# Ledger of designs, part 34: designed miniproteins, single chains, continued (5)

Each design is a single chain, and the fold is of that chain. pLDDT is the mean over its residues in the fold that is shown.

## One batch from the design tools (miniprotein)

Design m17162
Fold by ESMFold2-Fast:
Structure m17162 (fold): chain A 71 residues (1-71)
Amino acid sequence: EKKLEGVKELARILAESGAITEEVEEAVIRAVDAAKAGDWETAQKHIEKVREAGQTVLADEAEAAAKEYLE
């Protein structure tokens, strides 16, 4: 959970600074919520949206946190 909350907070800070869009922030939040619910498939779909938006580092952090939580 600590890493999942960290990724969620990172996305929030990046959105507040204008480094990412609110849509990308929402995708990170949805990925974290899905991971906490045990839904890796839904988490992966939202992580992929972050990756497709060009935020590869943020997507990698979210994927690593979700995998550690679920695996």
Scores: mean pLDDT 82

Design m17163
Fold by ESMFold2-Fast:
Structure m17163 (fold): chain A 67 residues (1-67)
Amino acid sequence: IDLEKAREAIARAAPGHPLERVLAAAEADIPLPGVSPEVLRAAAGLVRLEHGRPVPADELAALQSLL
């Protein structure tokens, strides 16, 4: 996965929020107004990938669906 394109895809899917807020909320499992659970799941997967952590299949699938 291209991490730069993944960040851009998440930012487009949550236009009312700065990207860092979406990533922080996903990491903390906090819902955000106007952001779908699938977008937060994709953001959680991106955070794991950026930190070299194993990514659950559901988070990876959610991330790939935005690309």
Scores: mean pLDDT 81

Design m17164
Fold by ESMFold2-Fast:
Structure m17164 (fold): chain A 78 residues (1-78)
Amino acid sequence: LLPTETVLTIDNLLLQKKSVKEISEELGLPKSTVSNYIKSYRRNEAVALHYGFRMTHKQVAEYLGVSEKTVANYIKKD
């Protein structure tokens, strides 16, 4: 679970298609920290969108800006 301010900033920068490096620079966080947060956040988002909002893997992939294979990998766990 990320602080609200961090979540909002990362989400906004990802909507602008910013790279991990750009997000790292904007937040003053190490690139590895940003990458791990995005990976964890995207996984939790994929699960919530698929099971909570009944979105297909394709719709979740389009929303998150990842491949359908990545979404399937996120949802693969019980």
Scores: mean pLDDT 70

Design m17165
Fold by ESMFold2-Fast:
Structure m17165 (fold): chain A 119 residues (1-119)
Amino acid sequence: TAARIAAAIAEAVADAGRDGPFVRLHALMRVVAETEDPADLQAAAAELAPVLEEIARQAEAAGDEEMAEEYRLLAEAARLAAQGDPEFLELVKRFARAYVAGDREEVEEIVEEIKERLK
């Protein structure tokens, strides 16, 4: 939901004392993890995609090719989820839940599943 996304971003910016793509990523991952309605998930994924693209762009500029590639794949998954692809809606939801839980192993497994499906 647009109001929930805006509130989550505002709170994350206030808590961090700064704005930036990683602050917005954290806020959007929490929204996605808590969102159950498919239409609201599509809206959250649509807001998530450009944030992931910006992180990929910053990683590329820094010479981190691996991080740039990973975030480009995540941005593509978020775009497909925003278009209503049920497989990518589920993947983005699972990714967000693992991210919020701090489950690094689950995050890595989901990234590999996204890579396999986008080949």
Scores: mean pLDDT 84

Design m17166
Fold by ESMFold2-Fast:
Structure m17166 (fold): chain A 96 residues (1-96)
Amino acid sequence: MMVDVARFLTEKLGPDATFTVYAGKGDSAQPAVDVIRSAGGKAGSGVLDGEGYEIEVEGKFDAKELTEELKKKFPEAEIKVSDSPKGGVKLTVTIK
């Protein structure tokens, strides 16, 4: 699922979006990072305190439209939108 969300976001937003993928202790964000980078995207990784995965994407995009598409394709994912301190928007997808 994490890899599927990363692929979907990369296909929708293209190479101008910046990604950070978080994984729980003992898990790896690397498969999602590799998918994003292979598609020409910018990706980093981090560790979650707990279980599951979190994908953050920052850039200039329509967060409302993207949230509606994500909820339709990944109804189990939790989606949060906020302002990016780097300009534009930050969208966070949480998978437990």
Scores: mean pLDDT 77

Design m17167
Fold by ESMFold2-Fast:
Order: structure tokens, then C-alpha cells, then sequence
Structure m17167 (fold): chain A 62 residues (1-62)
């Protein structure tokens, strides 16, 4: 999808459907934080930020 937020939600939902664990999601957040430190493309950076937010939201519910 063109909507970055919808894409991020879809990725997180797909990961959970695939049986990804809370620990794997926590590692994903750390990986996204590292990538955000070096990312200079505003569009891709926004996508990474939205993905991180959706993962953090799911982690708070687990």
C-alpha cells in the first residue's frame, strides 16, 4: 500500500501471524532504532518510524 502507516500495521500483523515472539519484536525495535540513526531518506525514515511505533504498540499489549 501507498499509506506508510497501513504498510507498517500490515507488516506487524503479518509477523504476529507468522508466530514472531515478543523477544523477536523487541530485537526488531532495536534494529529499527539503529537504522533510524543512519537513514537520511525522509520517506524511508518515516516508514521506519511508523513501523517502530506499530511494533511498540503491539509489545505494550503483550
Amino acid sequence: PVDIKDAAQGVVDSLLESGVTKEQLEKGVKDLEEQLKTETDPTYKNGLEELKKEIEKKLSEM
Scores: mean pLDDT 77

Design m17168
Fold by ESMFold2-Fast:
Structure m17168 (fold): chain A 100 residues (1-100)
Amino acid sequence: SERDELIEEIERLLLDMVLRAIDALRRAGDEATAARVEALFVERAPQIMQALRDGDLDRARALVEELTAELLALIDDPAVRAYIRERHARVLALIDEMEA
């Protein structure tokens, strides 16, 4: 369904955002922060995906906002922060499309 396609695209964007952060941290030699980012995604992604499947879009937005805020708190690189913000905006736009 179109809804399932939107959910798959959201999952892909969330994974892309997190993998970009992990890659940048590992290249900088910050394995500890990379591990924290990976653990955060493993914990939070299933909750976001379940909220989307349940049609609880307000909860999905809140969880995405929380994940993004926590990622930005761990990442100092301006280019990576900009990438995270761009992916975050795209995720929120797709959630808005699910309400239409």
Scores: mean pLDDT 87

Design m17169
Fold by ESMFold2-Fast:
Structure m17169 (fold): chain A 70 residues (1-70)
Amino acid sequence: LTPEELIRGAEAYLAALEAKLKAARAEYEQSSPEDQGKLQAEVDQLEAALAEARAQYAKFLEELKRQELA
């Protein structure tokens, strides 16, 4: 895969996680207090996954910059 294809794949993955988080938050806001407890755990997991994916993407971009300077 080219660097451009890898970047596009990573951005698509991030967009998918953001869409899932948006949907989970919308469901949370429409739910009863009893159901919100369960949905809060799902929202927290998606937020953590998105933060991790963003951190990995930043490291990937930094590595590409280093290779371009060599």
Scores: mean pLDDT 80

Design m17170
Fold by ESMFold2-Fast:
Structure m17170 (fold): chain A 71 residues (1-71)
Amino acid sequence: SMDEELVELGRETRRAVEAGDYARADELLKRGLELQKQGARLSDEVKEIAEEIGRKLREIGDEFQKELEEA
């Protein structure tokens, strides 16, 4: 189902972010947004994955900002 495909895309996106492959993560996110537009539901599992991705991206952003300020 589209809902199951969205969960799978979420897991793949999380793996891409953890691997530092942001180009792949962006492509997978675009695919997930397309599925959501077609009626796929944001399950609790997808929301949990999204929170994990958000935490990782915030850590990266904070580290990058600190590096720029200390340059």
Scores: mean pLDDT 76

Design m17171
Fold by ESMFold2-Fast:
Structure m17171 (fold): chain A 63 residues (1-63)
Amino acid sequence: IKIEQVSPGEFRVTGDPSEPLEYLEASYSADGSMTLKIKTADGKYVTLTVSPDGTVKIEEKEE
């Protein structure tokens, strides 16, 4: 998968045709951070966290 920022506060997530997405969940925290959780059909989990200052953290987990 590919995650890119298209504008402040807006992100584009592009899936690979060979790795379809099973689900995508977005949530906001009380501190103004946004968390995007992605599960691929092969069982990988990707968590993208955007802080209020625009700092991005990406974590990948298998299983």
Scores: mean pLDDT 69

Design m17172
Fold by ESMFold2-Fast:
Order: structure tokens, then C-alpha cells, then sequence
Structure m17172 (fold): chain A 99 residues (1-99)
């Protein structure tokens, strides 16, 4: 599931960042990976927020975020599924930099 991949990668990235400060080299590589995806993230964020509001979910917990992501994946158009896959791949690449 793309939703589960996104939620897992986000959690692992947060845990790694909480336990150790990234080096300048790691920060530069994270910026290189993330910068091309900023327009995609900005475009998708309002749609995710609207869906979370529709479902009565807040995104303050990992479980609620995962539930909202799963529902979005289930309702997603073919283009939105490609967008979610691009986010999942970006997060996976960021996670590899931090490991």
C-alpha cells in the first residue's frame, strides 16, 4: 500500500531526526531530493487536508494520518496515485540518506 509506505517512511524519518542531527552533507542531499517535489507537495497538501476534514480526522497522530492516507489512496484518480507514488519514492530516498 502506498499509504502505508508513506506513513512508515515519515515515521522513520522523524525518529532518525529526533535521535541524531543530520550532517551538512546529508542536509544538502535531502534538499536535492526534496526541492523538485515542493510544487507537488504544495499542490497535494490542501486536498489531503480537505479529505482529513471530510473524514472527521485530524492529522495529529500517526494512526489518524495513516487512516486519511489510506482513504485518499482508495479514492485517488490514476494521476493522484502516481502523485502519491512520487511522494513515497521521495520519502524512501530521503530515508536512505538518513540511514
Amino acid sequence: SIAEEIARAQREIRELLANQEPSEEQLAELERIAAPQEPLVERLAPRFAALAEELGEDTSTDEKTLAALREWEARASAQEREDLRAIAETLRRMLEVLK
Scores: mean pLDDT 74

Design m17173
Fold by ESMFold2-Fast:
Structure m17173 (fold): chain A 87 residues (1-87)
Amino acid sequence: LAELARLALEALRAAKAGDLERHERLLAELAELAAREPEAARRLMEALRPVQEEGAARLEAGADEEAVAEETLERMERVLRELLAEA
């Protein structure tokens, strides 16, 4: 779980920095690790699910896409940092 959360956090940071090459590499590593550790991947998805569901619900309600994206990324980063702290 901790390693999956670390890779996901690094991928988010690479995306924010506009480093597409690093972002793609980190996503590939994340997918590979998720395939090897399906239970850890499930726990990661469960931790992020409420954040993603709230973002989706706000978009469906007509909220601003950029604002929802920014808030969702910030909340995902917070959740990922919490998962890392528990390792």
Scores: mean pLDDT 78

Design m17174
Fold by ESMFold2-Fast:
Structure m17174 (fold): chain A 76 residues (1-76)
Amino acid sequence: MYREVTFEVAGEAPDRAFLESFVALAGGTLLSYEGTRFTAAFPVSPTSTDPEALARALSALLGRPVRILSERLVEP
């Protein structure tokens, strides 16, 4: 089971390679990149990264708001 999360970054689009690395460090996979919006999948486990914590970390790193647009659970 995976949690699929869509994020939106305010202002300028972050670099795709940077987002791929950031998501990978959080244990996820980048599924789509559309400039200021991106979707990533994270495994659902007791040790998986919280998407809200990831949004806060990315917001702090970029110095601008990051919000979650949608979340869904996807079965294998």
Scores: mean pLDDT 79

Design m17175
Fold by ESMFold2-Fast:
Structure m17175 (fold): chain A 89 residues (1-89)
Amino acid sequence: SREERARQLADGIIAALEDAVKAFKEGNKSEAARYVTAAAILLTAAQFEGLKLSPEDAERIRKLAEEFGKASGDKETAENLIKLVEELA
């Protein structure tokens, strides 16, 4: 179902952003960039497929994007991720 597909994509986005925050805090900037790129690809795929995220998943992803922005200092990337999530909520 579309709801099941949205949940699967949300799980992937959450995992990627959690890994990005962890990698950045550990000083592995290249690994963090790979995970952020994966999250952005999955968010774009959800938008292309016309999927809507649950309010709970959207809020969790938003908080992870904000944590990434705080950890990395990359406010532009964090803001872009948040905008993509808001379009899916």
Scores: mean pLDDT 88

Design m17176
Fold by ESMFold2-Fast:
Structure m17176 (fold): chain A 80 residues (1-80)
Amino acid sequence: SDAELAALIDKATELLEKAHAAGVLTPEMEEKYLAFQDAVAEYERLLADPTASPEEVEKARQRAIDAGRALIETLEKALK
C-alpha cells in the first residue's frame, strides 16, 4: 500500500486545481508536475517488474515522494 504517494498525488491535484483557478500556474509548476508524474510512472513500472530489486523499487519510490513534495511546496508558496 502506497498511502504516502496516494496522499501526495491527492494534495498535488488539489493544489494544482486551486492554482489554476487563482490564475497563478507557472512553467516551473508544470515542469515539477511532469517530473512528479514521470517519477510516479517509473516507480509503478518497477513495482510491476518481477526482475526489479527491492532497492531499485525503494529508490524510485523515494524519488517520487521527493518530486511530489517539491511540487506541493512550490504550489503552496504561490497560493499564499
Scores: mean pLDDT 88

Design m17177
Fold by ESMFold2-Fast:
Structure m17177 (fold): chain A 78 residues (1-78)
Amino acid sequence: KVEEETERALKEIDELWEETKERMKGASLSEAAKLAEETLRKIADMIEKAESEEVRKALMRKLLEVIEEIGKLLSELL
């Protein structure tokens, strides 16, 4: 059950981030920053709602990856 929950949550984050990434590529820097903020808030909410520490750790690692990609993408828009 924990493995299934982790896989579903990670897939949800991946799908959310791919959608956000595409929207950011066509956006102004200000719009891209706002989209990134909204996505980070959604991921943080998923982490808070996770029932086990193992799921939270997996989602936190994914959050760190998304933060790194956001920084890189925003740098490319400068």
Scores: mean pLDDT 84

Design m17178
Fold by ESMFold2-Fast:
Structure m17178 (fold): chain A 85 residues (1-85)
Amino acid sequence: SQSQQFQDRVTGIVNDFDTYVQQILQQTTNPQSRQQIIQISSQFYGNVIDYRTQHYQGADPQDILNRIDDIRRQSRIQIDRIVQQ
């Protein structure tokens, strides 16, 4: 179903981000950097919940998927900057 395809694609984006975050946290020992990474990750997951709600309210699935992928990419860039300092 279209709803199942949407959920599977969202799950794929979230799983990709979660795997990345877990790998970065395993390599990050600085407490301040870890806190910043956790905060960015929490904000990302919160945004995914909000976008899923928008989809339920009738927003276009492809627009929502593009927005979730955009925030995933932006979140990764922010985390990469923290760990490359």
Scores: mean pLDDT 88

Design m17179
Fold by ESMFold2-Fast:
Structure m17179 (fold): chain A 72 residues (1-72)
Amino acid sequence: SVLDLKTQAGKNIKTAADESLPEKVRLDAAKKAIEAIKQLEPLDPESAENMREKLKIVGKRHKSEEVKKVAE
């Protein structure tokens, strides 16, 4: 459901933002968030864009090239 996709994206964005976690874990979470956002886009484009913007902020905050590339 749309709600499940939003929940999946949100949880993975939160994990990607968690600086206490290893970079590999955060990167994998960012990839999962992107997959959920892509699935959400045709169903709820406004929520998908909102989630993408949150993930972009995570990428900028960490200044990790890998996280930034996945978020963009």
Scores: mean pLDDT 77

Design m17180
Fold by ESMFold2-Fast:
Structure m17180 (fold): chain A 98 residues (1-98)
Amino acid sequence: SEELEKILKEIGEEVEKLILEDDELYDIFRKSAGEHLSREEIAKEVADIIVLKLKELIEEGIPLSEALRRIAESIEESAKAEKIAELLREKAKEIEEQ
């Protein structure tokens, strides 16, 4: 779906922007990503991984809003990136309210 791909791109761009603007989030992912990547490359990689995981859940028949909530929980538990988890949960609410 072209509409779904547009929504996923927008989510990825918002995640990328959040990491670029928030030093605490950058430090979380920098520690796991390796010393050879720039901040921009780390932000893009994290965004791309989130979008890929969302696509995988959707292909399994999970609705986008539920997929967003599942990825948010995983990020919160594994990476402690609460601000990204909050962003994904807010997007899930927006989709459910439309």
Scores: mean pLDDT 84

Design m17181
Fold by ESMFold2-Fast:
Parts: sequence; structure tokens; C-alpha cells
Structure m17181 (fold): chain A 80 residues (1-80)
Amino acid sequence: MEEEKAREELRAWLREQVDKFYEIAKKMTKEEIEKALDELGQEVSDRLREAVKEGKITPEQAAELAREFSLEVMEKLEKL
């Protein structure tokens, strides 16, 4: 139950980050987008790693969430 809840909360947070990034990216230059994406990627990586360290999700689940995040970001960037 706790693992399922943590995974759902992380997935929801990641989707929120993608949507928020997309709205801000509409007003950014390509260089600003690349920098913001690098910073966001690091934040996502850190949060997923901490969740694995705390036993809230498995490394496999973290990899799946990271992949989903990357694909959603790429889809949004193609719409810019």
C-alpha cells in the first residue's frame, strides 16, 4: 500500500513537473530550455534516487518513472 501510494505520488509529481516545464518553456530561448531541462532532470533523478534509498519504490520502478518522464518531456518539447 505505501509503495503503491509513493509510486502514484511520484508519477503525479513528475506529470506536474512536465506540465509546469512546458508552460514556462513557451517563453524561453532554446539555450534556456536546455539549461532548465538539465536542472529539472537532476531534480527528478535526485528525488527518484531518494525514494529508492528510503524503500518507497524499487530501482526498477524508478527507472520506469524516469523513462515515462523523459518521453513526456520529449513529446511536449516537440510541440514548441
Scores: mean pLDDT 82

Design m17182
Fold by ESMFold2-Fast:
Structure m17182 (fold): chain A 67 residues (1-67)
Amino acid sequence: DEKWEELFKKYDKDGDGKLSKEEFEEFLKSIGLEKVAPALFEEADKDRDGVIDKEEFKELLEKLEKE
């Protein structure tokens, strides 16, 4: 449940409660998804504000955990 929050905090180096595109790409590289990072960023950035908030990040992780 809260495991994703700790992962989010690890990549949120500025502590602003959001992941920049660079921080998000670093996360994706750590799990071997760097080649699809632009598409995943666009999918996760539901608000289209250019950053990934906690809700968007959780949503993405839930999709990646689905089979």
Scores: mean pLDDT 73

Design m17183
Fold by ESMFold2-Fast:
Structure m17183 (fold): chain A 111 residues (1-111)
Amino acid sequence: SRLVEELERKTEEALKKIEEAKKAFEEGDEEKGNKYALEAIGLAVEAVEIAREIQKTGDKEAIRRAIELLEKVREALKELKELASGSIKELIELTIKLVEETIKELKEALE
């Protein structure tokens, strides 16, 4: 599926930015950590949009794959949240909620 391939690319990009943000925060570089965290949030939102397009297709195998990919992004964002502070932490928490709601919608589409 073309949409699944696009989602796989976007989730891979998001996971890489999350790792870059985590490394920057662990090194005490708050400015760099915040920059990469914002980039990761943007990529996670794009992944949610692609997953919603997959949901509209009714392709159950593609929907199951989208759930797996979003679950990986959710877990990585949860780890990033523990290292972030202030407004960036709040934005990560809102993004986690968006990903979780999307996973719920995708699971309901399989029923």
Scores: mean pLDDT 92

Design m17184
Fold by ESMFold2-Fast:
Structure m17184 (fold): chain A 96 residues (1-96)
Amino acid sequence: VDAQHLAANAFREEAESRIWENKENLSDKAIEVARNAANLALEQMEKDGQSLGEALAAAKDYINAQRENLSDEDYKLVSRIIRGAAATAAEAFMKT
């Protein structure tokens, strides 16, 4: 019923869906990084009351810290997944 909880749920569902859709194009490490980034964003939104934008910034910083452990393709795809999930969550929040 809380708008922030609805945005967090929309982000979680979209991130999980996008990771699953792209799993054949991602290494196991990239899937781990994407899931950890999504979970970090969700924790910041649900536990710390951070905005979607603040949570996304934290997730982006985490992905950037993992850059050396990812291929260039994995890094770009993981970043795209997390940004896309956040954009979809923001749109869903504004429409509902």
Scores: mean pLDDT 80

Design m17185
Fold by ESMFold2-Fast:
Structure m17185 (fold): chain A 84 residues (1-84)
Amino acid sequence: GEALLEQGKARDPSDTTPLILPSRYREQVEALKAAGLLPNGQVIDEEKLGRSYVREQAVRYTARRIREIGDQVDRELSSFKLPP
């Protein structure tokens, strides 16, 4: 949404941390439960963890897309000269 777009603009688009798909998030949570462990040894609400994780991935994805659009605009502008 609009909030994600604004957050994406504020993020560093050079941070290419790999995006994890929601299916991979489910697998990671299940693996930690099977081991009887949670990240950092804390009791974390899986639903809350899932929401914050998906949101963080959405923000990172938005930042990358903003960079791609910027690069494309730069290519188009390099072939266009503004009139005086």
Scores: mean pLDDT 56

Design m17186
Fold by ESMFold2-Fast:
Structure m17186 (fold): chain A 97 residues (1-97)
Amino acid sequence: PPPPSEEELKKQIEEDKKELVEYLQTVEKLDKEQAEALADAIIKGDVETIRAWAKQGIPAARIALGALTPDPRERLALQREAGVDQSSIDTLERAAA
């Protein structure tokens, strides 16, 4: 079968972002502006913004930080700054999968 078009992929990404915003508002109890800002940072892979939210104790930001950090050394450093030990890192990676 033919692969999906770029337009179809873009529409799917937009829908996924909408679902993420709704999740952040409903489960994490963030307001719309906060949920949209965090969802945008997660989708863009803005590690610095996600790290700042994780330091504030937002669980979704901590999970996203673990999943989006490709360098193992940098991943450990960022998660330690968020107050995350090695067992928590393993848990966050499993939750993000």
Scores: mean pLDDT 65

Design m17187
Fold by ESMFold2-Fast:
Structure m17187 (fold): chain A 100 residues (1-100)
Amino acid sequence: SLPVKKLSEITTEEEKQLLFALGVAELIRKKDEGYSREELQKLAVKYRLGFVPVYWVYDLGLKKEDLEKFLKWMGVSEENIKLAKKIYDDPSIKIEDIIK
């Protein structure tokens, strides 16, 4: 573990957009793994997403199949959408492993 960029060090709009995309993908995966609404809220706080993405994923039922279309609608780049899909598909990949 040498040296990892901390979430508190994310300051650019590009890095914030990446963290948002990866965080939404992890919320979808964790919901599919059976995580509660309260557990998703804790993850949203950790990734600085706010609670609105928990509403999208838990209450509105935003699914993996909709992820690319949703992130494009939110203005996320195709590169960051590909990384978000990797977060959903491979639970061994951590957001901290992408944001270095």
Scores: mean pLDDT 78

Design m17188
Fold by ESMFold2-Fast:
Structure m17188 (fold): chain A 62 residues (1-62)
Amino acid sequence: MVLGFNLIYLEAYLKAGSIENVTENDLKATAEEMVKRGWSEAEAKEGYEKSLKQLEEWKNLK
């Protein structure tokens, strides 16, 4: 999957080893790394915000 907004969540998940260990800081660090890899700040911000919503939804399900 090459959709940038989903890639931030996926990359953070892979680095954390499990979805339970993904934090907002992991998503932020991944978004910053994507900017270094050539993403625009707007693309990284949108991906980060969508990833935060996914993390929040998961936490609410518990």
Scores: mean pLDDT 71

Design m17189
Fold by ESMFold2-Fast:
Structure m17189 (fold): chain A 102 residues (1-102)
Amino acid sequence: DEIEKKLDELRRLLSQLPRDVQLELGRKMLEGIEAGADVAIEEKLSPKSAYYLMAIGGAAGILGEDAEAIVKEAVKLSLEEQRKLALELLEKAIEYVKELLK
């Protein structure tokens, strides 16, 4: 699963940050994941869609974006479009954390 691979890479990179930065970004990621889960439950989405929305929210949270607004818009997307958005945002989050490690 490409999303799982990107999430694993993101977790590995986050673990290399200073403790205070890791805790702040981890909190933002968890808040974004929760927003994705809450929206998926409210909209009665499939488990696969819920997984994609949680990934979208988590990545958006790390990027400092409005995760709740992004996941609410993602509800309107097809399952494949949700997956594509999750991959795009995870890649942006990975690059963001890599820049912080420089």
Scores: mean pLDDT 89

Design m17190
Fold by ESMFold2-Fast:
Structure m17190 (fold): chain A 63 residues (1-63)
Amino acid sequence: SSLIEEALEKLKEILEKHKNDPEKIHREGVRLYLEYSAKLSPEEQEELAKRMSKLTKEFLASQ
């Protein structure tokens, strides 16, 4: 629905696809953040960064 929600769904796909490759998760995650943050306000960029960080930590903790 929102750009932030779209970015988070793509992050979930990256995490599942590359769950055994932390370097690819990092590179694709940074790339995703840069692509979406360019379209977002500074406040939304901060929200996206926090939510991406939380989602990644929760995913890795579940492994």
Scores: mean pLDDT 84

Design m17191
Fold by ESMFold2-Fast:
Structure m17191 (fold): chain A 75 residues (1-75)
Amino acid sequence: SAEDAYRQGLAAYAAGDYATAAAHFARALELDPDSPNAATTAFLLGQAYLALGRPEEARAAFARAVELDRRRKAA
């Protein structure tokens, strides 16, 4: 599930395994892009990409986090 992927991403991120964290966060967004956690997931994906030295992917993830957060607040 998207929730399982999100939790696996959090565990990997806490362990400093940013590559695994990014994969799980990306999977969580793929499974449920409209979840209540989607904006947070996209933000954490951006943070993981920054830690990996991947600034272009981080920028895209942060832009998505802002868009998802605005959609949540508009509801």
Scores: mean pLDDT 83

Design m17192
Fold by ESMFold2-Fast:
Structure m17192 (fold): chain A 85 residues (1-85)
Amino acid sequence: AKAYFKARSESEEIRKQLETRVRLLADEAGLDVTTTIEGNVLNVEAEHPSKEAIEKFLEGVRKAAKELGAEVLDESIEEVEEVLE
């Protein structure tokens, strides 16, 4: 499964703190994550075979964004069908 998340903050410090929290949450869950800061928006892309792991990760990221005062702009999960062959 793949997940996409975008959050906005006018504060560079808040964007950096959110990026750090995202990386820590990904490390704890064993996810591959890519973060990119474009102006005042933090873009997050995460990938893991388990949709449940992605959902827990996004819940953590969403909570971190709210705690830090960042505005969540977009969130989506793409479920990749597991090929058993």
Scores: mean pLDDT 79

Design m17193
Fold by ESMFold2-Fast:
Structure m17193 (fold): chain A 94 residues (1-94)
Amino acid sequence: DDEVLSIASSAVNVLELAATSLRGLDPETAERLEELAKKIRQAAKNHDIASVVKTVEEAIRLLEEAGRRAPQAPEMQNYLDSLRKALAKLQKIL
């Protein structure tokens, strides 16, 4: 559980940074990313790894779409890479 909590915390931090970066460019996606960060925190507290995985997958899809609409957000690829690494680690624990 400590490993899952650590990975979930890292994913939450990435989502919060991505939301901050997008707030001026794509406020709807920024708000959705903040909602997903809250869901990851709650799922992690409940030891619901499957919900953490599902929410991280949803966040990756949203960021891929946002990156296509706002290519001027240069850190977007770094956020995607970080979330994909978090997802891969969580899938190994499932």
Scores: mean pLDDT 83

Design m17194
Fold by ESMFold2-Fast:
Structure m17194 (fold): chain A 74 residues (1-74)
Amino acid sequence: MENKLLALMPDYFNQEEFQTLLSRLKQLSPAALQKLFNQLDSDGNGLVSRAQLYIALREILSVPDEDILQALSL
């Protein structure tokens, strides 16, 4: 196994990376994933920070920390 994602994980996620990550944690429709991304991307720059993503997964989707860390290979 290569730990490249763990070593080189970006500080920000674009829409495609965000949707790929969340589809592994929750079975959400593409429309729901798009809506959630837009809610987190309040600045409209097409990026969500790692901290914003983590907080949203915990507070909005109630995903356990262990599941988030496993999906992010942390």
Scores: mean pLDDT 66

Design m17195
Fold by ESMFold2-Fast:
Structure m17195 (fold): chain A 68 residues (1-68)
Amino acid sequence: SALSTIEIKEKTKELAKKLDVSERNALAYILHEEHGMSYEEVAEALGISPQTVRKMVKEVKKKIEELK
């Protein structure tokens, strides 16, 4: 299902604030982990490289691990 732009923006801002990461990194994480998109699919959607998406997702995952 398509996400509403308002819903994804709110989730992205809240996650970025909570984890002290950029909104861009939080967005890549949400699309990959919550929506099951591959790095290639997220990269196509955001107009960036899959390598950049992987780094962005890794940063968010590292911050989540720090909260355990």
Scores: mean pLDDT 82

